# Designed miniproteins, single chains, continued (3), part 69

Each design is a single chain, and the fold is of that chain. pLDDT is the mean over its residues in the fold that is shown.

## One batch from the design tools (miniprotein)

Design m10380
Fold by ESMFold2-Fast:
Structure m10380 (fold): chain A 98 residues (1-98)
Amino acid sequence: MEPSEELLERIAERLIELATKEKKLATEEVLTELILEVLREAGEEDLIRELETNEEFRLRVQMRVVYLAVKKKALESGKVTEEELEALYAEDLAALEA
């Protein structure tokens, strides 16, 4: 029921490009629009519907996209380890489970 990892990585790459070009923090609105754009390009109509109607699903997708973007940039910069990023993601994911 989640988007494929390939789609999530594509969204993350666009987020990195946007952040690099505009030097802006990704707002929920910017993240939602980027996710919808990639899903529309992929023809994933069911995932678009789920994103629009299910807030919990939207939050999970946004968290995964941000994690992938941060992971790629952080590993490129050498400032953090992959293990540190995985630990933070696991904590955030656990906090979402209610």
Scores: mean pLDDT 70

Design m10381
Fold by ESMFold2-Fast:
Parts: sequence; C-alpha cells; structure tokens
Structure m10381 (fold): chain A 75 residues (1-75)
Amino acid sequence: MGDAEKGKELYEKYRKAMHGENGEGRGPYGSLKGQTVFSDEEILEMLKNGGPFGMPAFSEEEAKDILAYIKTLNE
C-alpha cells in the first residue's frame, strides 16, 4: 500500500512540472481527479515508465504513493 501523503507531495511537483504553475488540466487524461478510465495497474505502469505525457519516471515506491493519493481523490 502506498503513502498518500508522500503521493500528494509528488503529485504537486508533477502537476507543476507538467501542467505549468497553475496546475491546470486540459483535454483527455489531463486531470487525475476522477480518473477511472485507467485501471490501478495501468496508472502504476504509466508512473513507473515516466508516463505518456513526458513526466519523469518514478520508482515503484513513488508510483505506489501517487496511486494511493489518486485513489483518495476518487473515493
């Protein structure tokens, strides 16, 4: 199980790096909030591989932390 607090910190850094200083999401898959199109397995794989949006590759532990945070947003 991932650490949702650490995932939140990583998500904020990732959001600023990918989406600019405003953190705005646009277009398909631009927002992680309410993301249900991808399975947990697919999200984890994208995070480990650096993602399809040019984000930096995360370790398995970091990817699990971010996934835990995303799941918190979707409950």
Scores: mean pLDDT 60

Design m10382
Fold by ESMFold2-Fast:
Order: sequence, then C-alpha cells, then structure tokens
Structure m10382 (fold): chain A 62 residues (1-62)
Amino acid sequence: DRIEPLAAALDDPDPRVRYDAVVELGELAPEHPEAVRPHLERALGDPSPAVRQAAARVLEGL
C-alpha cells in the first residue's frame, strides 16, 4: 500500500516533499478514507502554511 511511505514522507525536512505527500494521500482518500485521515490530521499541525492548507482541503472533501 502507498499510504505508509506517504505517511513517512510527512516527517521529511523539506516542506515540498511533505506537501506532495499530502496531495498523494488526498488522491488515495476516496479508496482509503479511514487509513489516510489520521495522517491528514497530523499535517494540519505542520509548520508550513501550504502543507496545512492542503491537508485541510483534503479533509474537507472527506
């Protein structure tokens, strides 16, 4: 499953990598909403405003 590597990418020091991970988790959300939800909720606390906004948008669609 792609979720575990993407969840690990949310701990990457590069905010661009974390942003891409949130976007990809969002693409998996329709198939695995319960599996991606806790990772998206974690991303709401990210230091990058762009990462937080992306996570909020994905969660809004769940």
Scores: mean pLDDT 84

Design m10383
Fold by ESMFold2-Fast:
Structure m10383 (fold): chain A 68 residues (1-68)
Amino acid sequence: MEEEAKRNIELAIKYLEQGKVTVALAALDEALRLSDEKYKPNLQKAIDAARQGKLDEALKYAREALKI
C-alpha cells in the first residue's frame, strides 16, 4: 500500500516533468487515495498546484511527499 502510493507519486513527478498534467493528476489522485494521513497535505498541495498550471510548485510538493 505505502509502496504503491510512493510509486504513484514517482509516476506523477515523471509526468509533471514531461508537462503531462492530466495523467500526472490521475497519478496524484491515486497516491492520495492510497496514502497515510501524513502524506496527504503535500499531495493535496501538489494536486492544487497542478490544476492551476503551476507545474514547478506541483513538483516541489510531490517531492516533499516522497521525503516523509
Scores: mean pLDDT 82

Design m10384
Fold by ESMFold2-Fast:
Structure m10384 (fold): chain A 100 residues (1-100)
Amino acid sequence: MTPEELIIKQLEEVKEEIDEKIKTESAEEVAQFILRTAKSILGFLEKYPNLSEKVKEKLKELLRYLIEKAEELKKKDPSIKELMDEAIEVAEEGLKKLEE
């Protein structure tokens, strides 16, 4: 497996991990995981601007997925709305960096 293929696989595994956590963990724990994931991606993009187009495309897919799940979760549980609003803001900032 190439380093690029390994990164893409890890990004896909993060999506699966979020889906599993939604089924097994509390809303607060899931919300914090989504927020931490969004912040980690943004920090990664700030440190490593020269990514391949395939990696950028997978990061865009993951960030859009995080926004979608955050919107769904905050509608189901208002107690996590503030965490989800922050996660959406961070993920949207990441998408802006990738669309440059």
Scores: mean pLDDT 83

Design m10385
Fold by ESMFold2-Fast:
Structure m10385 (fold): chain A 66 residues (1-66)
Amino acid sequence: MLVQVENADPQEVVEVLLKHPGVQSAIPYPEINGVRVRLKPGVTGDEVVDYLRSKGFNVVYYGDIG
């Protein structure tokens, strides 16, 4: 899954994502000013995006692109 956040440092987004128990891994994806995220089985992208929004991040895009 890719996540794009407006006006945020991708490394800061990674650090916040890694605190969520449903996140297996997260790495910066500089080409879109975003993050590539691997979720644990049974965890939805919506759950993790709602978590980021609860922390004050403006998530402008998220999805799986292969």
Scores: mean pLDDT 81

Design m10386
Fold by ESMFold2-Fast:
Structure m10386 (fold): chain A 74 residues (1-74)
Amino acid sequence: SLMEKIEKARKELEEAYKKIQQLGEESIEKVEDIQKAIQRLEGDKGLKVSKESLELAEKILKARKEIKEALEKL
């Protein structure tokens, strides 16, 4: 079960990374908005960010947290 959790978290992180790269190819402003969304989720609740960037940032942070938790249980 632990190995399955690590593999799932890894795949989720890869997919989130691919989505960020695709957005980066389309517009630099979207990349900056994603970084602001990460800052908002990590503590700065006052930052205004797009819904798309916020959802993608949440998915990335969740995948990273799942990988960290899976490794700590190992």
Scores: mean pLDDT 68

Design m10387
Fold by ESMFold2-Fast:
Structure m10387 (fold): chain A 61 residues (1-61)
Amino acid sequence: SLIDSLPPEAAAQLEAAVAAFRAGDRERARALLTDLFVNVFGASAEEAERLAAALLADLER
């Protein structure tokens, strides 16, 4: 799975983002996902924000 192929640090950050989202802290979840996309996937800040928003929208389903 995607999480199994991430470095442990990135996997922990993704888990923290999901936990924040489940707790209702959407702003923290978005910030954690944005940082993950920038630092692990090399996305620009603007692209990372777009990807984070899309993933959060998908999690709402």
Scores: mean pLDDT 77

Design m10388
Fold by ESMFold2-Fast:
Structure m10388 (fold): chain A 66 residues (1-66)
Amino acid sequence: KTEAIKELKRVYDEGVRLAKEHPELGEEIVSRLGELYLKAAKSTDYDEVKKYVEEARQFVEEARAL
């Protein structure tokens, strides 16, 4: 769990950096990643946390392609 949360935090920080470079998309990016981070932080299920990490990674990857 701790390692998955650390990885999600890194993905979140990367997304925040991308949001600063793309202001028009920034609010949506930060909102979506923030929601996933909060869900992961409140979850007691490790598999559920890993699912949120993967979803966050895919979202950031898509944002980078823009």
Scores: mean pLDDT 73

Design m10389
Fold by ESMFold2-Fast:
Structure m10389 (fold): chain A 75 residues (1-75)
Amino acid sequence: GTLNVLNSYKNLLLAGDYSKLPGLCETLLACEDETLVNSFLQTLKKESPFVAGLIGLYLSEKEGKGQTLLAILKS
């Protein structure tokens, strides 16, 4: 499921594989489950403010849903 894909990218990013950043961000942008995305981002912000910052930087260049997800990361 989408959560398994997100957690796989997250674990690689937390291990220092920053090449997975676009894959995580594009999966978040494509995910229609707003509750799942919000919970995932809130957990990630607590686990790694640094990785959350990288995602925020990527999403800052995206319109629409990217700005909505960026607002979640900034809260």
Scores: mean pLDDT 85

Design m10390
Fold by ESMFold2-Fast:
Structure m10390 (fold): chain A 63 residues (1-63)
Amino acid sequence: SLASDYLGLRRLQAINLVIKEAKKLGLDPELARKYAEEIFDENPYLSVEEIVKRAIEKAKEAS
């Protein structure tokens, strides 16, 4: 369905952006990716910006 395609694209966008941001900040990109996936799966309609922000915050706390 169109909704499934939309959610899949949003998930990929959030993952790609969080990995890029984690690398820029010297954080573990795999850990940041894991947090982004968990946040997206719990709240798939949360904005990509908010998913990236929360995932990066969690990765910083884990460092």
Scores: mean pLDDT 83

Design m10391
Fold by ESMFold2-Fast:
Structure m10391 (fold): chain A 97 residues (1-97)
Amino acid sequence: SPLEKLREIFDEALEKLKKTLNISDEVFQEIRKAVDEALERIEKGEDPRKVLLELYSRIVDIAEKHLTPEQRDTAVRIIGEALRKALEVLEEYEKKK
C-alpha cells in the first residue's frame, strides 16, 4: 500500500535523524508526532502532496526552534530526501489508476 511505503520511508528517515544528530527524546517525539499526524491525514483522504509539503514546513520549524544551525541543515537534508522519496512513491501509485 502507498501509505505503508510512506510509513517505512519516514521511519527510516527518523531513525537516521536520531542516530546522526543525537537529538533529545523530546524533539524526536515532536517530529514523530508531526509525521504520524500527517500520515493519518493522508489515510483520511487529504491531498498527500499538500500534507507532505506542510509536514516538511512543520519539521523545518521544529528544527529552527530546537537545533543548532549545523544540526538543522542536516535534519532538513534528511527530511527533504524522505519527502522526495514519498512524492515519487505517490506518483508511481497514481500512474496505476
Scores: mean pLDDT 82

Design m10392
Fold by ESMFold2-Fast:
Structure m10392 (fold): chain A 75 residues (1-75)
Amino acid sequence: MVEEYLKEGERLKEEILPRVREGVAIAEELGVATLTEEQIEKLAANAAASSIVARGRREGKEKEGEEAAKKLLEK
């Protein structure tokens, strides 16, 4: 069910987001890179989307995973 994959994607995005922010802060201190909040959110959303697509593929629900990923990235 697309809704279940979307919920997992949203949960993963929330879990990934603070880790991405921490990594960016470290990179900025090292003079390597800096990202805007919008770019940080996009990275977290893309990571979560990729995860639910991979899980859908593993469970034989590839199309449902892809649809949920598109919905996650649209918001």
Scores: mean pLDDT 79

Design m10393
Fold by ESMFold2-Fast:
Structure m10393 (fold): chain A 95 residues (1-95)
Amino acid sequence: FREKAEEYREKGDEYLKQGDLDKAMYYYGQSADYYRRSGDYRKAGDSLRRGGRVALQMGDYRSASGLYRRASDMYRRSGDDDRAAELRAEADALE
């Protein structure tokens, strides 16, 4: 699962470079799911945070809020409570 997560993260980075923000956000989300399934919660949170930033660039505040909340949960599960709290606050601000 980790290699598949890395493949999808690379696809997200590639689509972001091409300016395809919708596909970049999608592949960062897929990467996060595969990292989560492999137990790599920190990298899952990182991928979700990247997706949330892409959603902000698109003006999709609803998707950005959702992605930041999911990233917060992943960081909490990785033991990074400070980063989890930060992202939860960012998500709440987007309501």
Scores: mean pLDDT 86

Design m10394
Fold by ESMFold2-Fast:
Structure m10394 (fold): chain A 84 residues (1-84)
Amino acid sequence: GPSEEEARRLAEEAVRLARQGRIREAIRLVREALDIAERTRSESGARAALEAAMEILRSPHLPNELIPEVIGLVLRAIGLLEDL
């Protein structure tokens, strides 16, 4: 539905921002995508958010101080997928 599509769209935009080195913005969009996926119980949204969080984690532009936050997003996405 529209909320599932919004979660996927936000996660896809987060991947694009991460590739551009816009890491803080990418993290924000992954968090928003996960919030939508949790509310809507969207497996596709949660999976897209996980892929985006993993892309951020692999980014050469990720500052060391943000690594724990990104790991937290990966774990949150995995936990949501296990619950769905």
Scores: mean pLDDT 88

Design m10395
Fold by ESMFold2-Fast:
Structure m10395 (fold): chain A 97 residues (1-97)
Amino acid sequence: SVKEKLEEAVELLKSEDEEKRLKGAEILKEVAEEVDEEEFPLALEGLRILVDSENEELLRKGIEIAMLLLKNESLNLKQKLELIGLILRGIGNLLDL
C-alpha cells in the first residue's frame, strides 16, 4: 500500500546511512502522485528530512518530490501551500551549500 511504502521511506530517511536515505527518497518519489490527504503527513515528514539535508543530492531530490506532489490532484490547497513552503526552504538551503 502507499501508506506502507511511505512508512518504509520515512524510516530509511531517518537513517545515518546515505545509501538508505537515497533509497527512502526514491520510494517517496515512486508514490508521490498516489499520496492522498490522509497519507500526506507521512510524505511531509520525509520531505522535511530531505530539504533540511546537507547532502546536495538528497536536498535536490526533496525539491523534486515536493514539485511532483504539487501535481497530485488528491491533495488540498493547504497541503499544496505547505509543499510550496518546503520548496522555497529547500532552494534557500541549496543556495547556502
Scores: mean pLDDT 88

Design m10396
Fold by ESMFold2-Fast:
Structure m10396 (fold): chain A 65 residues (1-65)
Amino acid sequence: HMIVKTAWAESREEAEKLADEFAEELKKQGYKVVHKGVFKTRVDAPGAEERYLAVAVAKDEGEGF
């Protein structure tokens, strides 16, 4: 009954917007948002671009797991 929404973004600002949008969508669906954040991935190659991961985690209303 936990829901996790994630998306990749090219910039921190874009990832933050996506995380906010996911959180608002989950709230509109009646879920309680418990975590919202952005993670910067490490790059393995020196020429690789930095990537950002938007994350929102929500729980269903009521009890369960």
Scores: mean pLDDT 74

Design m10397
Fold by ESMFold2-Fast:
Structure m10397 (fold): chain A 80 residues (1-80)
Amino acid sequence: MLTSASILITSAEIEDDDTSRKNIDDALDLLLKRAKSLGKDVYEEVKKRVEKINKLTDLDEKIKLAKEMYKYLLEKEDSL
């Protein structure tokens, strides 16, 4: 899950706007699904971050926050 999300986020940096937006949306779905498996507190934090990202129109800011969320989930996996 996290590996696939990482690939989609990286692809979004180099693709056209439409493809990049789709790749970020797909990555957010994967990250949220992984967060759900890690526990309620992690899921609530990731859900909040996804809602924030979905309100943004700037693709670069969406990519930045998606990367920060990916890093957050990696750190939480080490806690389990």
Scores: mean pLDDT 80

Design m10398
Fold by ESMFold2-Fast:
Parts: structure tokens; sequence; C-alpha cells
Structure m10398 (fold): chain A 80 residues (1-80)
């Protein structure tokens, strides 16, 4: 049954969309204080957006990896 696969695909797509919004807000918050890190995060968001244009499990999974990397980069600046 492809119903479980379709449900997973829709869940991943929603997760990617929400993560992009989260990263964009984090970039906005950090752009003035950490412009280099914000720019690197913007590059990762661009890669995630390109991958998410084709709604496959593999592409959405890769998009999530780029978005998680962006979150980690932006989060590290606040731990010092």
Amino acid sequence: SNAAEQARLEALKKEVDESIKTVEEMIKENRDKYPETAQKAEELVKKARELSKEDTIENLWKANIYLDTAILLLAVEKTV
C-alpha cells in the first residue's frame, strides 16, 4: 500500500516548509550580529529550496539535512 509512503511524503514536505520558515526567522534575527554565519545559512536554505522543488522522499530528506545544518550553525553563535 502506497498510502503510508504518501503520508510520509506529505509529512516530510510539511516539515521542510516549517523548517525553512524557522531558519529564515533565525537568519533575520542573527544577520546583523553574525553576518557570515547568516550568509552560510542562506546558502543552505537555497539548496534546501532547490531540493524541495521535486517532492521525493530522498530530496526532502536531503533538504532537511541542509536545514538542520543551518539551525546548528545559527544556534552555535548563541552558546558562546
Scores: mean pLDDT 83

Design m10399
Fold by ESMFold2-Fast:
Structure m10399 (fold): chain A 74 residues (1-74)
Amino acid sequence: HHMEELIRQAREELDKFAKENGKKIAEKLKTLSDEERQLVLDSLRARAEGTASSILRDYYRKQLEEVEKLLKEE
């Protein structure tokens, strides 16, 4: 099924992109105050929760998870 294959490929690409962008966001957040970090994290969470598209919601959630993981590893 062409649609299913396209969705699978898109999810794989978005997963890679989410991790890469999550890493970049985490590096920027490490330079901010705790209050500023919390505001950005709250914004990212709201974006993930407010997204109607399942594919984009997965992307934003994976991005947020990577950011939170990297901040904890600091």
Scores: mean pLDDT 79

Design m10400
Fold by ESMFold2-Fast:
Structure m10400 (fold): chain A 69 residues (1-69)
Amino acid sequence: MEEEEAERLIERARKLAEEALAEKDPLMSDILYAMAVLTLAVAAVTSEDPEVSERMRREMDEIVARFEA
């Protein structure tokens, strides 16, 4: 995975997470949250670059931590 592609996926996941936090419908919020986490999780496990994989996992962990609070 190229760095530019990685940054695009991270930005997309962050936007989905922000939309999930702002969403008033619990089911829609859960769907947006799941989409954000899955975007980063798939990128992490399919990336051949260990640095990119680690970055994706850290971004995912930050989103998860924010929703657990």
Scores: mean pLDDT 80

Design m10401
Fold by ESMFold2-Fast:
Structure m10401 (fold): chain A 70 residues (1-70)
Amino acid sequence: SLEQKVEEIKKLVSEGKFDEARKLYDEIRRLLEQVEERLKSITDPVAKAVAEHELQRLREALEEAEKILS
């Protein structure tokens, strides 16, 4: 899950594995970009709302990961 990816970043940083933590951060960023691209073609309001919620969760996870890596 997304939450597990953020927890793994915390663990990797605590272990000094910054390169591996950065790789997971980049994976979350790629997922964000994929959802943003998908949103451009969604016309169904329910599907759009679901994708917007997914996007918001990805943004929150990315912000949390950035705080951990800073």
Scores: mean pLDDT 83

Design m10402
Fold by ESMFold2-Fast:
Structure m10402 (fold): chain A 84 residues (1-84)
Amino acid sequence: MEEEKEKKMREELKSLGFDEEEQEKILELAKKREEALELMKEKGDTEEVRELAKKYGSKAMEAFEAKDYETAIKYLEEFIEELK
């Protein structure tokens, strides 16, 4: 993710009421999500990719809703490794 995109995302998160620490964690999560999406595009829309996205995406979302950003990031990292 480009520095300009990071600044824009921080401004948007700040406007939504997230504190500075939450902004940094959410930004890191967004970077991992972008990386996973790029790898999915490279692999193509296959059953395997869809199953992995559903599995890891649901776990990451549950962690994010629990405000466990570290765990959400870990699930996205595992998804990225599976897509390699």
Scores: mean pLDDT 78

Design m10403
Fold by ESMFold2-Fast:
Structure m10403 (fold): chain A 76 residues (1-76)
Amino acid sequence: SSLTQQLLQDYQNLLLQADRLQQRLRDLQDQRDRQQRLADLGINRSGYRAALSGVRSLQNGYQRLLQQSVQTQNLL
């Protein structure tokens, strides 16, 4: 049915979004680690705090997408 096809497409789109967010999360974690080393030297403490906040926000977004993906899969 058209509804089943739409749900399958939505599920695939959620998986692609999760993959992209996972890649962004890795990049932000690397940036956080670099900024932490600078902050330990007293350099750019605001940059470290921003990177830490960004990692937490993205982790929460990724977790929500995974939950939506599982819920959508259960409807298929």
Scores: mean pLDDT 78

Design m10404
Fold by ESMFold2-Fast:
Structure m10404 (fold): chain A 110 residues (1-110)
Amino acid sequence: SMLEELAIEVLQLTSRALKALHKRDFEALEKEIKELEELASKAPEELKPIIQKIIDLIKEALDNPEMDLKEFQEKLKKLLEELLKKVLSSENAKQAVESFNSFIEELEKE
C-alpha cells in the first residue's frame, strides 16, 4: 500500500540521516531532512505528527553536534516503532524495527 511505502521511505531516510550524523556529514544530513519534510507534506494527517517529531529530533541533532548519540538513537527508534506499528502488521513492524536495530549496531562498530 502507499502507506506502507511511505513508512518504509521514512525508515530509509531516517537510517540515512543517522548514518550521516555518525559520519558528521551535515550536508547529507540536511538533504535527508529536506526529503523527510517532503514526505511529511504528502503524508496522511494521522501520520504527519509522528513524522514531524522524527524531523524535529533530527534537526535538534543537526543544531547540537555534541548531543548524546545513544540517547538520540533510542528516541528515534521509539518514534520509528510508533510510526511502523500504525501502518504495518505487527510482524512486519517488528522485522523493520529489528533491521533498524541491526543497522545501529553496525554503525556503532565503525
Scores: mean pLDDT 83

Design m10405
Fold by ESMFold2-Fast:
Structure m10405 (fold): chain A 83 residues (1-83)
Amino acid sequence: GEADAIAAELVQEALDRLRAQPNSSVTLSATSADGVKVTVTGRDVDGRIEVEVTQEDNGAVFKTSVVLDDGRVTFTGDTGKIP
């Protein structure tokens, strides 16, 4: 849906920023036209990139976590779609 598309865009922006600034953190948020608030939090620690996507809709909260470590991708605590 629209919130998933927004989440994908924010994840890409977060990854681009973390790649440009190693050992940094980033938090990005946007709200869909349907009122779903999407928040993406990313952090790089010594080449390990952790990204959490949170979608909030009328009090319901959905979280998806992805870990990128030295080119390896691990999905941790996945409760929704990963963008």
Scores: mean pLDDT 73

Design m10406
Fold by ESMFold2-Fast:
Structure m10406 (fold): chain A 76 residues (1-76)
Amino acid sequence: MIADLSEDPFTGTMLHMFAVGSKDKDFEKKLLEAAKNGASDDELRDLARQELGKKLSTFKDPSIRQQLLSRGIKPA
């Protein structure tokens, strides 16, 4: 599951919000497509982090953005 791709519970919760809690079908579809093409758990994790980085601008709380950046989530 998408939340299980993260070793950090905070990042896992954020990924869950975008994949399950949000109506972002494109994010879910992109991860499923990569998995179908034989992507490793590390590749899926990196892809999920890249997609979360694209969503950094949607976070209004600076502390949340700072925590994600400190965990290696890069704005894209």
Scores: mean pLDDT 61

Design m10407
Fold by ESMFold2-Fast:
Structure m10407 (fold): chain A 76 residues (1-76)
Amino acid sequence: MPVPVSEAIRRAAEEHGLGEAGRKAAETFDTLSKTNSFTHALIKAFSIVTKAAMDAGKPEAAGDVVGAGMRSYLNV
């Protein structure tokens, strides 16, 4: 079964110890994807996890989370 983009973002963030930021990003994506463009929802969700990753001193985590979301997006 294809994994939803919001779930992919949440899971990848959780793997890096950014579970709360990943949950917030997933909620933001689900809300904005209903009222705004899918691309706008992705950008906002990625900005949340990227900010959290940089604040935690884990810039590599930002790339991994964005990569997981993009892989889900391309396969859904």
Scores: mean pLDDT 78

Design m10408
Fold by ESMFold2-Fast:
Structure m10408 (fold): chain A 78 residues (1-78)
Amino acid sequence: SSAEKERLRREEEELERRLKEIREQVAAGKLTPEELAKAAAELRRRAIKLAVKQGLEEVFRDADPEDQALIDEILAEE
């Protein structure tokens, strides 16, 4: 439905905003390697969750076994 598309669009915008924030922090030298790794894991989880909501999770299943495990974990939450 159009309402579902609007919700997914807002989730995509939030993900893009967070990515921009992290990129700016990296450029400013404000993130430690540990903080960067944590931020990358956060973004990856959010991106995969968004892909699952869009029916695109299969794109990640062939990319990495760790991504497959994360997809299965996210799907188990539903």
Scores: mean pLDDT 71

Design m10409
Fold by ESMFold2-Fast:
Structure m10409 (fold): chain A 108 residues (1-108)
Amino acid sequence: MRESYLDEKEAEELEKKLKENLEKTTEETLKEIEEVGKLLPEEEVEEAKKRVEEIKKEAIEEIKKNAKNVVRTVAAVLRYIGELEDIILEVRKKQKEIEEEIRREEEK
């Protein structure tokens, strides 16, 4: 029964660390979207960033609602990371499509 033995300070420290990690991951993802999607139209980059911010708000709400439940809190963070990876994958696919189009133009 392991985790049930954490004192209140240890539980608060864990929650704080998870929230800090989520914030840092969000900042890194937003930067990656800008770096990877440099050839994308501004509107598509903007839409991807808005989606990241929406998912972040949902994850923070889930963590706040389930703060006393470590398993639920960790699950919310992991789900958030997975959704961020999906967004990056979509941006990368669009970037490659544009790169391929540019390559075809260069061959002409």
Scores: mean pLDDT 76

Design m10410
Fold by ESMFold2-Fast:
Structure m10410 (fold): chain A 79 residues (1-79)
Amino acid sequence: SMTYVVAAVFEGDKEEVEARLAPVREQLRRLPGFLSWRLRPLEGGRTLLMAVFDNLEAAERAVELLRPQEPLALAISEA
């Protein structure tokens, strides 16, 4: 079975981004096929989000939920 990674980059440190994304994280956790959520600090005061799903439909829905949060970058990749 294929997995899908939704990767997004946000302005702000990890703690700030985690607090701001808390409501959307709960929405993503309720999607059928949600596997994991991880935030990592990046250089330049940015944060990387990686959310993993076991199906493309859930990954595409996650993109729609994340887009209003104004990511600098947002992409789906097969893993």
Scores: mean pLDDT 89

Design m10411
Fold by ESMFold2-Fast:
Structure m10411 (fold): chain A 97 residues (1-97)
Amino acid sequence: SSTIQKLKQLAREGRLEEAIELAKKSGSPQELINGLENSLKVAKDPDNPQAKLEAIKNYTTLKKKKDFKGAEIVKLALSSAGGISEASVEASADHAL
């Protein structure tokens, strides 16, 4: 959908406040909104391990629910927010599983 493509673009660009507002306006799942909000907290305080752990939990929950598009958006957001690779997000989630 056009909304999913725009959310992916905003997440890749680190425009997380805009991504959160679009997700809320479009009626996206709460878990996706939570993942974006936790990714924004990582961007504002990269040394906060709790925000990063919560974002990884949101990503893992979306994958378990088969919301692979939502999971990808959170992975992109957390990657851009924390300056870490997408592979690092996936490895962290796989270790938590």
Scores: mean pLDDT 85

Design m10412
Fold by ESMFold2-Fast:
Structure m10412 (fold): chain A 73 residues (1-73)
Amino acid sequence: SLAELKARLEALAEEALAALEAHPDDLARQHEVLGRFAAEAGRIIEEANDPELRAHAESLAQRVEAHVQKLLA
């Protein structure tokens, strides 16, 4: 269902944020975390082919990226 896919995307974002918080000074790991999130979220969006899920994933990606920028600043 759409609700289950949204929950999976939110879980992926929480996992990414937790990994970034665990390794705030590791730039290489931050890149790996962002890459993994993008790949997994992208696969969910592509399989579902739903514009609402795509917009939701883009919003979550912006939150994860904003967190990385705060760690670097």
Scores: mean pLDDT 82

Design m10413
Fold by ESMFold2-Fast:
Structure m10413 (fold): chain A 72 residues (1-72)
Amino acid sequence: GAALEEAERAEAAAREALAAGDRETYQRHSFKAVQGYLAAGRRDRAREVAEEAARLAPDSLYAAMSQGLVNA
């Protein structure tokens, strides 16, 4: 469905940003991916993305928000 496709595109964009060293874009797109995976009912995948974002950017507000969403 649309939510899953949006989540997958956001995750791909996050990976591209990470490879380019663009940490802010990585953080924003990782958060979008978490929201999209949750909307698609993919809780385990949303958790994986949130945990990776927290590991790579532990001081990020986006990473904190992602963790809050998957633990709700």
Scores: mean pLDDT 85

Design m10414
Fold by ESMFold2-Fast:
Structure m10414 (fold): chain A 94 residues (1-94)
Amino acid sequence: MIKVVVNIEVKAVEKDQEVKITVIVEVNEDGKTITTEPKEVTVYVKKGEIKKATAEFKVESELPISEIQVSAKLEGISEREDIWAKVETTLEEE
């Protein structure tokens, strides 16, 4: 089993606001893709500030973390011009 930690940085450009982000993780193992159930993360961001949020996923894998590829997808913000988001993934063995 692997733990996927998704670190999200969110910036509000125009105003203080509450941002709801849906996080989906895809794990690729030897050409096979496993997609996680979506998780919703809500962050309150002040205008001009960067707020950090974290979502954790547990995925069953037969391969070590060195042989898998992971990508995170953020939904709910892609069409918003007043929100900028950056995502980074970290893998841990459990």
Scores: mean pLDDT 76

